# Ledger of designs, part 41: designed miniproteins, single chains, continued (2)

Each design is a single chain, and the fold is of that chain. pLDDT is the mean over its residues in the fold that is shown.

## One batch from the design tools (miniprotein)

Design m5493
Fold by ESMFold2-Fast:
Structure m5493 (fold): chain A 60 residues (1-60)
Amino acid sequence: SLEEIQEQLKKIQEEYEKILAEEYEKLNDPSMTPEEKAEFRAEAEKKIAELKAKAEELEA
């Protein structure tokens, strides 16, 4: 149903916001090396791409 699709999209949006918040925190951590920050950023970008793909599939 449309309601189920909307609920799934809301969960995807919440996960996206959580990833952005976590990335922001890690990026601003002075104890993290530039290499560790780059790794977290790459992992976040991968997860965001997967969430976008799931959202597109739900809308199809």
Scores: mean pLDDT 82

Design m5494
Fold by ESMFold2-Fast:
Structure m5494 (fold): chain A 71 residues (1-71)
Amino acid sequence: AEELVRKAEEHAEAVKAALIAAGADPELAEELARGTVEAARALAAGDEEAARRLDEEALPVGEEAMRQAAA
């Protein structure tokens, strides 16, 4: 469980760095990374409903970050 969260943290950090390098707002990229890790932690704790809700909340933040990076 902790290893899965750590891998999610590493992946979120890599995505955050890539989005910032592409021109996305650093604060928005940080919000996406944080939401991704929180969802992974909820899933690791067995709270699938909380993980789903957190993932749904992160979706519009991720879409906005990608939109900025694509501009």
Scores: mean pLDDT 77

Design m5495
Fold by ESMFold2-Fast:
Structure m5495 (fold): chain A 69 residues (1-69)
Amino acid sequence: SLEEYIEKGEEAEKAGDYATAAEYYRKAASLAPKEQRAELWEKAAEMYEKLGQYDAAEEMREEAKRAAA
């Protein structure tokens, strides 16, 4: 469920497992209603930045812009 993916993402982020957190935030974004979708893509982008994966972070921000439009 959306809620379960958000919780797992937050748990992974708190543990410093940014790769797992990014995966769960992406899954959550794909299930989320429009109002939450952009925020979840932005959370995934933040996780990729912490991993030094700047191209992936930029891709997530583009998804967030599409969701907000």
Scores: mean pLDDT 86

Design m5496
Fold by ESMFold2-Fast:
Structure m5496 (fold): chain A 82 residues (1-82)
Amino acid sequence: SEVERLVEEAEELIREARREKDPRRRLELAERAVELATEAERLALADPSASRELRRRVVLVGAEATLLRLLSLLEIREEEKE
């Protein structure tokens, strides 16, 4: 399904971001993951065939991407002493 594809792509971006040492590049990857998770949520909400398990994965991947984005922003701010 399209929702499953978007979730899998977002999960891969999160894994890539966790391996990234540059906090600015990590932020870019996390922001892309947030975009994909948001689209997956929109499609899952409109898709009556989306399973409870898939909907749960959408919520979790969205939360992980958002947390990673926020942590990356905080790391950048700390590096800049702001």
Scores: mean pLDDT 85

Design m5497
Fold by ESMFold2-Fast:
Structure m5497 (fold): chain A 119 residues (1-119)
Amino acid sequence: EELIKRLLLEAGVRQLHDAARAVLDEMITAAKEAGKEEIVQRLEELRSKLDETFKKALDAVRKGDYETALKYLEEFQKILEEVARLAEEEFPGSPIAQRARKLVEDAKALIEELKRLIE
């Protein structure tokens, strides 16, 4: 049923955002401990963009506006790709870089689920 699919998408968006926030907060802490203030600023800007994009994606899913939800989830994926790039550059081969890459793959999977509802 469409209602079950919408609830699963809402849960998926929330879980992805929670996981992304955990990775970003850990990266910010590590960058602060390393004295990398420029990286801290970039991560805080990405976190702010992520939170705003999350709100828009979640609102669209809740309204059943899957085309708008797709647009914002694709924007969310691009933000996560930048987070994963920074994680690999600043913490190469680390568990945090691995978790950041997984977030990108989880976002891609969620986008494919949403596309199946539209197409």
Scores: mean pLDDT 87

Design m5498
Fold by ESMFold2-Fast:
Structure m5498 (fold): chain A 68 residues (1-68)
Amino acid sequence: MKRWRVTFGDGTVVEAEGETGEEAVRNALESLGYEVTKIDVIEETEDVMTGVAYLADGRFLHFVARLV
């Protein structure tokens, strides 16, 4: 299982597991008690994924996920 460090635009940092950066971002946000409705990927490489996560409460968060 791959481990990722996810940094959100509000300064929150969470380590989460996932085979992909998208899985890691979903797992990170769910661990914080958020329900994710959509993830919009801006950039994806083998070890970095950037994008925006949209939450059920109407909030959105920019993120950077890095493989650790």
Scores: mean pLDDT 85

Design m5499
Fold by ESMFold2-Fast:
Structure m5499 (fold): chain A 55 residues (1-55)
Amino acid sequence: SKAEEIVNTLLAAGFSLDQIRALLERELAETPESDKETREVLEEALAIIDKMEAE
């Protein structure tokens, strides 16, 4: 999925899970509420980070 690609790209770039979470939360806060598709992708990416952190 696009969310997995975003997470994998940031991990490959050397970002930690905490750094990726912070980046995604910032992007979500800056994304207009009318941009539902982008918001859903960012929320899915955050859910992936949550799952990875739970292990």
Scores: mean pLDDT 83

Design m5500
Fold by ESMFold2-Fast:
Structure m5500 (fold): chain A 82 residues (1-82)
Amino acid sequence: AAPTPEQLEAAAKALTRYLKEHNATVVGAIGRVENGVYRVVAKVKNDQTGEEFYVEVIVDSDGKAEVRPATEEEKAELDAAM
């Protein structure tokens, strides 16, 4: 299933805020919808140090977004897809 327009906007807003706060840019990302929840796993790179790290953006069916560290399984899945 595709994410709703509200979930897309919420995810983009949350990720953009996170990137600005961490001086980072997206290297790659994958997204999917599971049981009405939109999940995005992104690999990001710090613009100054070149350090890479992984984040998960979760947007529930009500459009509430949260950014948190990605799990080891999510990192492996994204790396395999890139």
Scores: mean pLDDT 83

Design m5501
Fold by ESMFold2-Fast:
Structure m5501 (fold): chain A 97 residues (1-97)
Amino acid sequence: DKEKLELLEKAVELLREAVRTIRATTTDEEAKLEAEVLEGLALIAYGVGKLTGDYEFAAEQLIRIARRVLELARRVGNAEAERLAEEAIRLAEEALK
């Protein structure tokens, strides 16, 4: 479904933006590394979904990853990243419908 793919693409873009803002604003090297790993996992989940057509799997993984980005954003005090991660969760949940 093209519409599900577009929702997942937008979710990944939002997660990448959230990760970029966390990495740009935090001085915590462990938080920067966690953000980089979460971006990589989001790209892998999306890529698997796109290659296999298993959008349900991709959406479920992106929701899990986005929740971890949200927790990281809250821990480092980045309100912009929190909002981006919450929107990514909503888009990935919409892709499951």
Scores: mean pLDDT 89

Design m5502
Fold by ESMFold2-Fast:
Structure m5502 (fold): chain A 73 residues (1-73)
Amino acid sequence: KIREIAEEAARIVGEAMPSMSEETREKLNQLVGKIKDAAEANDEEAVKKYIAEAAKLTPVPEAKARLEELAKE
């Protein structure tokens, strides 16, 4: 379940990437890496925290809403 949530977050961020600045893309790529690392460590709290941070940084409203919902899991 945690890995599935991490994969979904990575997909949401990836789909929104083409419309983002290079600086924002770099920061979000770092957060996606942290989400995946936390999921592999089975750290559910860290996964949710990093997804919430990704939602904060995402300028695309649809992607932001999807990430916010995912962080509540």
Scores: mean pLDDT 78

Design m5503
Fold by ESMFold2-Fast:
Structure m5503 (fold): chain A 82 residues (1-82)
Amino acid sequence: SSLLSTPKYRLYLLFNKIVDLLSKAPMDPKALKEARKLLEEAKKIFEENKENLSDKEIKAMEKVLESLEEDLKKLEEEVKKA
């Protein structure tokens, strides 16, 4: 399998896309909806591929997922108040 098809690289690409969406238009409901969808997809890929990751990689990815979820929730709350 190519490096591009590994769960780690798929998660890396999803994380980068989520960050890009959050940075482009934090007050844009469409960008936030797409970011939410991609975050849930990333969580699914992570859980399905946990057995192929080291304990260190699991901890690192959990921290990234938690950080992205907190940022997304904060922006979703701001959009609801605007």
Scores: mean pLDDT 79

Design m5504
Fold by ESMFold2-Fast:
Structure m5504 (fold): chain A 89 residues (1-89)
Amino acid sequence: MFSGEEIAKAREYLKKKFPNLTDEQIDAVLRIILESKDDKISKETFREKLKAAGLTDEQIDEIIAFFDKDGSGYINVKEKLKELIKEAE
């Protein structure tokens, strides 16, 4: 489980990486990650959740490219969030 301070650090790092996203869009990305029951999510499922949250296809493509650098077709969302928290420090 992530603390409020850890989530705040991840939010600030995401704002730095995606300056064209609104605070509401950043919060939607974090919510999707935090609410994932599995440690990994398919690109397709992640894309659909982001689209449902009101992000554009271009914004979604940037987010997916950032999270799935290895091209596996799966995003290890919890591990990636831990990396974001560490990078924000």
Scores: mean pLDDT 76

Design m5505
Fold by ESMFold2-Fast:
Structure m5505 (fold): chain A 108 residues (1-108)
Amino acid sequence: GKDLLDEQAKKAADKAKKAQDLYDQLKSRLDAVRKAGGSPETEALLDEAAALYKQAYDLYKKAYDLYKNGRTSENRAQAMDLEAEAARLEARADALIAQAEAKIAAEE
């Protein structure tokens, strides 16, 4: 029903906001690492992680639009697929962040 789609849209919007917040945090951290003269490898890991969170944000936003503007089963299925893809990108970004954290700790 409409209420279920509104709930799914809200969850997609919440996930998009979290991805955007993490993207902003990673960009700030990348700037800090660059200013401190961090390794090119650490910079590359943070930059790739930021790009993946930006892609996840875009996918969650697209899922939100599909839940909001579509009442078809096809639009719901497409939105769910986009959320699953975004979650996979976030998992990849988190692995890169963990690698960057380990390198920063070893360099300090």
Scores: mean pLDDT 87

Design m5506
Fold by ESMFold2-Fast:
Structure m5506 (fold): chain A 108 residues (1-108)
Amino acid sequence: MVVLTQPASVTAKEGDKVTITFTASEDVGTNVSWYQRRPGQALRLLISNASTRAPGVSDRFTGSGSGKNYTLTITNVQREDEATYYAVDTSHSPDVFGNGTKLTVVPA
């Protein structure tokens, strides 16, 4: 059983670059997706296959990593990016979700 470990929370200022990294308990390959959940909204796919940006997602969001360590990077952070971000291992059935990282955005 794969476990994805994410930081519980991260705080950024508007305009900053923020990184959210997860560590998997075993090698997950490129079967990594990142989801965003804004308060009161459904999960939104941001990144699939570790680095492929979903249609309609801002180019400020990038995915990178390999093996057990993967990173979601958000450049020029906006107030609207305030949300919980989930790493997902899609190599297993059912999909394995990380515990989520809550991003708080403060004025610059």
Scores: mean pLDDT 83

Design m5507
Fold by ESMFold2-Fast:
Structure m5507 (fold): chain A 70 residues (1-70)
Amino acid sequence: MSPLVERARERAEELLERAEKAGSKVAIENARAALELVEEAEETGDLSLEIAAQLLVIGAELDLELHLKK
């Protein structure tokens, strides 16, 4: 696997666990979507999916931080 995809998978898994503990439905949905894109990128090796997966992980992390702030 690409090192970028492997790191994105680890981050997405950590993010999902954090989102579930926080109880944020939006963060959980975003974390699951990120993990799905990571899995697709791992299977296809498509660079555009690798980039999309990383961006979605970053977005989901920001959504979780915003939820925890309020």
Scores: mean pLDDT 76

Design m5508
Fold by ESMFold2-Fast:
Formats: structure tokens, sequence, C-alpha cells
Structure m5508 (fold): chain A 97 residues (1-97)
């Protein structure tokens, strides 16, 4: 892929980290993880992680898997599992930066 996309990888990982931290903080504060605003942030984080994963970043791929598991837990109403998976995704993104 183009050099410009590789130069953006640290920015995409930081954007994903910040979005995931915002969602985690909102859920811990009693926010609705199924709100359109929270879903939009989760989708944006997934897109950023997908770009990094497609560029061969194994930690970004694992973070995306953790985020997908968190979204499934949110859909099932399992807030505790959602929090655990979001914390895993954030840790993996921080290791990739």
Amino acid sequence: MEEAFRAELPGSLRAARDLLREVLAAIKAGGDPKSPEMIAKLVAAALHLSVAAMSGDERARRALEALMAAMKAIDAGDTASAIAHLEEAIALVEEAI
C-alpha cells in the first residue's frame, strides 16, 4: 500500500485508543453503550484498527478482535464483558504504539 497510509498508522492507532478510552469511560459512568453516539465511536475505532491490521500490525488485529467481542457483549447486554474486552483492546493498541 501507499507510503502515506503507512505514515498514518501511528495516528490511526492513537485515534482508536482515544475513541476506545472515551467509550470505556462513558460505560463506566453509566452511559448507554447502545446509543447512536457510542456505536459511532466504536465503529470509528474499528475502522482505524482495520487500517492498521490490513497493514500487517498483529496487535491492531488482536485489538480489533477484542473490540468485536466487546460489541457482541454490548449487543447481549453484558456490560462487564464489554468493559473487559474494551480494556484488552486499549492495552493491545497501547502496545502497538
Scores: mean pLDDT 81

Design m5509
Fold by ESMFold2-Fast:
Structure m5509 (fold): chain A 68 residues (1-68)
Amino acid sequence: AEQAYKDAEELLKKAVELAKKGTPEDIRKSSIYLTAAGILAAGLDVEGHTEQAEKVRELIRKAIKEIE
């Protein structure tokens, strides 16, 4: 569970860095990283790690807000 949270942090850090570069290709790659973090959160829910899944979703919300 902790490893999944750390993996999500790394994915979202890359997503924010790519989005801030602002090229269409980097924005597309940023979207892929955001999607990967979302899939990770869904996987945690399926495994019964609901609190960790919600923490990952909070990281996703913060990353999106930082990109906007």
Scores: mean pLDDT 81

Design m5510
Fold by ESMFold2-Fast:
Structure m5510 (fold): chain A 66 residues (1-66)
Amino acid sequence: MLSEKELEDEIKISLARMIVGIGKATKDIEGAKEEAEKFIEKVSKENEELAEKIRKIVEEGFEELK
């Protein structure tokens, strides 16, 4: 099973997906994008690989909106 640190990383990924989902549901895409960018920048300072994965999830989530 995942270590406690890996669990925290999975939670961060889930939070990113939730930000995208909320933005789509509320139609506040600008606000959701700003929140996601802030979150990605924060994560990138601690874990660059995780930040890259989160960025991809956010991009794919918002692309579905087109």
Scores: mean pLDDT 76

Design m5511
Fold by ESMFold2-Fast:
Structure m5511 (fold): chain A 68 residues (1-68)
Amino acid sequence: SPRQREVERLLEEAREAIKRGDLERALRLLQETLRLIHEMRPVDPEFADRASVRLGELALELSRQMAS
């Protein structure tokens, strides 16, 4: 679906932002991704669950870098 492609694009952009140390951009991308996942959960809960795991992993990595 277009929403699934958008979530996957945002997660990849967030990963790249984290790798570059662009923490502000990474945070904004993860916030937008979370919004889309919440919107998708009622209609595609399996995708939303998998995307939530990936978002959580990136959020943990971002938090770790912000603490450094």
Scores: mean pLDDT 87

Design m5512
Fold by ESMFold2-Fast:
Structure m5512 (fold): chain A 84 residues (1-84)
Amino acid sequence: PEILKKLEEAKKLYEEGMKIYEEDKTKESAEEALKKLEEAVKLLDEIINFLTTVTHATGSGLKEIEDFKKEAEEEIKKLKKELE
């Protein structure tokens, strides 16, 4: 239950961050989006670690979470470039 709750929170943070930046496209909005995306990535790291080390999970479900983390990390790179 806790892992599913963390995944839902990570998705919410990702959506909120992307929405903030898409609406305003300002440096302030980029900073807020960056904070939310970094928090989402931290939650996804915790989920991946739990699934791989504690539950020994394999297959498409884990791959989807790993791909989601990679997508969030790419958006973080874009936002960091905007903040320079």
Scores: mean pLDDT 78

Design m5513
Fold by ESMFold2-Fast:
Structure m5513 (fold): chain A 84 residues (1-84)
Amino acid sequence: EELEKKAKELEEEAKRLKKEALFKESEGSLALMKGVATSIETGSGEEELEKARKEAEELMKKAKELEEKAKKLEEEAKKLKEEI
């Protein structure tokens, strides 16, 4: 039962990280889309697109880090459950 508890904790942490990664990726996509829309409306859009791109890249980088951490935690949780 000790191993089951640890496996559940790892799974919950992994789920949390995956959700955060999805949110950050979504925020990055929305920021980029807003930058494009504003760029089209104002007509001088390269500076706004560059800002949006930089923001999107930072959010996507954080999302990847969270996804990798979540994947490792899921693998550890699976191993613990299967070893039981």
Scores: mean pLDDT 78

Design m5514
Fold by ESMFold2-Fast:
Structure m5514 (fold): chain A 90 residues (1-90)
Amino acid sequence: SVEELLEEARRELERAERALREGDLEAAEEHLERALRLLREAMKLQGRELEGEIVEGMVLLSLGVGRAIGDRRFGLEVALRILREALEEL
């Protein structure tokens, strides 16, 4: 169900934020990717596929910028904020 996908996405977002606080950038990115996948599936089922594409693009851009400037933490912080905002609108 859409509700189950969104609840799982929120749990994965919380895990990503915890990993980032603990300095585990690898785990933060893995949980972020799982949360994003769940959100994208939920949005597709709700007919919000284009909005989901925009959220994914913004998340990937923020991660890419972080890597390009040598600040992966910054990229993850921005990506997590984008994903949190998207989940709160649902």
Scores: mean pLDDT 90

Design m5515
Fold by ESMFold2-Fast:
Structure m5515 (fold): chain A 97 residues (1-97)
Amino acid sequence: SSAEELRREIEREAEELLKKGVTAQDVVDEMKRLASKVLGVPEAKSMEELAEYARKLAEQKEEEAVAELTRLGAIAVLLGLKQGDPVGLELGRAFSK
């Protein structure tokens, strides 16, 4: 299924990033930079503000930015779990409905 393919791709990317010493926080910082750049606003100061920026991008039909933030968020959660870093879990909580 497409969901299984996406999951395998995200798992593979997270493993590669782990080998390179990339942290869950580094991925979250990339998400903040992406959202800031597309919206033309200062970088989010919290996970909650980053989630608000993602919602705003969805309202503005910035579909590519929303898809990339979703992908990066999944990578950050998985990477955080592999590293014992709560940052990925905090991101997951802020983005959960």
Scores: mean pLDDT 84

Design m5517
Fold by ESMFold2-Fast:
Structure m5517 (fold): chain A 85 residues (1-85)
Amino acid sequence: MEKEKFLEKLINMEKEILEGTRELVQEADRLRKEGMTPEEIARLGKKARELESKRNEFAVLRGKYKLTPEDLEKLAEYIKELRKK
């Protein structure tokens, strides 16, 4: 039970990171067409740092439990599928 919930939490974190990355890319594309101000650049940098923090938390959580090779393969497969969006 705990292990399954943990894997689900990791998958959800990856979804949040991917969603945030897409938002960041869309915002950058919009600013590219309209021109970038220093304030907009700073805002994008802040969002990028927040996503990096979430990625670091994800890595720490992966290390918290002794995952089997099978669990790691499952997780990698789900992440690969999410990135294909």
Scores: mean pLDDT 72

Design m5518
Fold by ESMFold2-Fast:
Structure m5518 (fold): chain A 75 residues (1-75)
Amino acid sequence: AEEEARRLIERAEELAARGVAAFAAGDYARAAALFREAARLLEEAAKLLGKTSPELAARITAYELLAVAAEVEAA
């Protein structure tokens, strides 16, 4: 469970970084999708760990808010 959760967190951070790059490039639709997937992977990691730390919860919320911001820009 811990190794799987670690890989999900690492993948989420990679996708979030790509989301930031896409947003900076004006590809808001891609940025939104990347931030949504990053948040989803962190939620999956939290479920595997059986608890959501305050730090993990804050990251999930941050990526969800970034996805909303990108969706607004794409509209």
Scores: mean pLDDT 86

Design m5519
Fold by ESMFold2-Fast:
Structure m5519 (fold): chain A 55 residues (1-55)
Amino acid sequence: SEAEARRKRIEELRKQAEELMTQSARYSMAGDVDKAIELTKQALELIAEARELAR
């Protein structure tokens, strides 16, 4: 069903965002602030997409 596919997509987007946030934290700890910011922006975009799908 479309609802099941949408639910799975939302779950995938959240998992990808979590992984990007983990990578961002690692780059921040390594002193690569620019890379950390870029990954955080990508994670926020995925979270926004998941929110739109959840409507």
Scores: mean pLDDT 87

Design m5520
Fold by ESMFold2-Fast:
Structure m5520 (fold): chain A 69 residues (1-69)
Amino acid sequence: AAAAEAALAALAAALVDNAVAALKAGDLATATALLKSALATIDLLSPAAKAATLAALKAKVADALDAMA
């Protein structure tokens, strides 16, 4: 259902946001665990929703890494 996909995409985005916050705090173990959880959540999406969600989250992670460099 579209509502379930939206909820899973929102959960994946929240997990990535928390992973980025952990990474900025120097907590690499927590960041890694949260990113693994985000990827597992994304794997539950339809192929189209998965591609769109991955593209958005890759951009978010890249921006965060650039801000840390």
Scores: mean pLDDT 78

Design m5521
Fold by ESMFold2-Fast:
Structure m5521 (fold): chain A 96 residues (1-96)
Amino acid sequence: VEEVEEVAKRTKEAIEALGRKGIEQPDRADELIEELERTAKTGIASIEGLALTAELQGSEEQGKEVRKVAEERMKELEELARRLIEEVRRAVEARR
């Protein structure tokens, strides 16, 4: 669980920073959105890998606990990434 939380926190901080840069630098929005999407996908894939490892190598109870936390964090990251991308796109449109 701790590893899932650490990856989720690191990924969240990274995509939030990229979102802020996209709003501040609308001329770079496309490249920053691509980097944000890549960063989010990498974090989500890492969390999925941790959940799979816990399910295959851990006890049934440990596997269920890690999977539950992983699914919650993956959904939060997917939703956050989507919102940040929309925020950047809206900021670009507002300046045109």
Scores: mean pLDDT 81

Design m5522
Fold by ESMFold2-Fast:
Structure m5522 (fold): chain A 81 residues (1-81)
Amino acid sequence: MEAKERVKELLKRAIKAAEENDIEKAIEYLEEAKREAEKLEDKELKNFVINGTKESIKLLKENKIEQAINDLEITLKRIEE
């Protein structure tokens, strides 16, 4: 599976876990997405995804779940472009 497609799948899984209030699992998927994003060849996209993933992990740890989901959806849309 191409790194871009794997990052997309992990972000979708993280969003679903966050929506189900499984914050620990959402963070696990985001940490994996961050590791996979390091393999992205597009430097601007890589930096955007890594920074977005880091911010969303922080938001989830602060119990700002709706904001984290919104930010992850924005990150996912950028990858799909």
Scores: mean pLDDT 85

Design m5523
Fold by ESMFold2-Fast:
Structure m5523 (fold): chain A 68 residues (1-68)
Amino acid sequence: SIEELKKKWEEAKKSLIEFIKENPDYPIEVVIGLAEAETRREKEKLSEEEQKVLEEMTKEIIEEIRKL
């Protein structure tokens, strides 16, 4: 469901932010690339509507990462 997808990606966002805070010298672009790769993997099992939600959430995660 979309609710489960949102919960999973909020947890992923929290984990990525935590990782960046713990590893300040790690290249942010690598973290962004990993987030994009995970999005591509998840899209394989999703409906068209869920894919659009996932893409929007991935953009939000990337924006939050860039603010760090």
Scores: mean pLDDT 76

Design m5524
Fold by ESMFold2-Fast:
Order: structure tokens, then sequence, then C-alpha cells
Structure m5524 (fold): chain A 68 residues (1-68)
């Protein structure tokens, strides 16, 4: 979870390199929702679609918080 939140903050600041680093770390998570969200955000960034990556991460973080 923390890695996804750090990636989201980095994307909002325009720091794509830092965001990718945290998303790659989130792929190592034991939570399948966190891994799926990280993969989707990375694919959006590969296409240059930063807004889609941000929305995907926000939705993933919201889902993880609702499943407390």
Amino acid sequence: MEELEKALEALKKGDIETAKKYLEKALESRDPIARSGAKEALEALEKGDIETAIKSLENTIKTLKEQE
C-alpha cells in the first residue's frame, strides 16, 4: 500500500522515474490487488497516459482501504 501511495504522489509531482520505482516495488507485494494496480499503472505510463495511471492508482488505493 505505502509504495502505491508514494507512486501516486510522485506522479502528481511529475516525477515519473520515482513513480516507476515505487510501482515496481509494489509488484513484489503479496496483495494481488496491489500487484494488479501497480501493473495497470505501469502499462498506462508506458503509453504516456499519466492521467490514466493516476486514476488507476487512486482507485486501487481506495479499494485497498475499503478492504480493511
Scores: mean pLDDT 81

Design m5525
Fold by ESMFold2-Fast:
Structure m5525 (fold): chain A 76 residues (1-76)
Amino acid sequence: KVEELLRRLEEALERLVEAYAAGNLEEALRLAEEAERLAKEAAEEASKLPPEEREKAIQRMLEAVARANAAIAAAA
């Protein structure tokens, strides 16, 4: 169920960016912890996939994190 975990991770990261932009640092930290948990779960599920699908899942996770980092940097 990697696709569902990746979607939830993407949603958590989007909410993290919104909270940070709003200056709600407590909510941003909570969402960062949620995103970390989702990323760990997605990585565990991805480890069960064939190498090609595992690589795609990892790339999607890295892309989502990179997008969130860029958005946070732009909001700062």
Scores: mean pLDDT 83

Design m5526
Fold by ESMFold2-Fast:
Structure m5526 (fold): chain A 101 residues (1-101)
Amino acid sequence: GSNSTSFTFTATASGTYTIEVRNEGSGSVTVTVTVTSASSSKTYTFDLEPNALASFTFDAAKGETYTVTVTASNAEGPATIVVTVLDANGNVVASTSFNVS
């Protein structure tokens, strides 16, 4: 459905990566983020008020490909979800956004 997106990235260096999830909409929303690789799977769920930011970290291995799946639920009005993946040095390695109504 329209309330989910997924994207992939390959870690160019081993280290602690950060995923930031921002609700840039005017409605609150529950966001579930799943990060999967061949060797791992982690799921995080956040209730995001308008303009709220949630972040979490995970350890990445150089050369591993990660799939990030983001699902929005329980939207109380329009929400725009922005997802950004930062490497250990704070560089953006992947970003996406989608609208929830």
Scores: mean pLDDT 83

Design m5527
Fold by ESMFold2-Fast:
Structure m5527 (fold): chain A 66 residues (1-66)
Amino acid sequence: FEEELKRLIETIEELMKSGDPFAEEMAEIAIGVLKAIINQPSASDEVKELAKEAIRRLEELIEEYR
């Protein structure tokens, strides 16, 4: 999960750097999915913290490349 999150963030950052017109939308979709994970009763505290950190990083990328 942690490795998959790192790859996702790296991929979105690479797309933003390349000027991909869908990079921001992909980041917003990822944030939505991560927020859904945080709201799941079955999600562990560790998973919730990793998801929160990933959301923060994705929001930072959106602001940086906006």
Scores: mean pLDDT 78

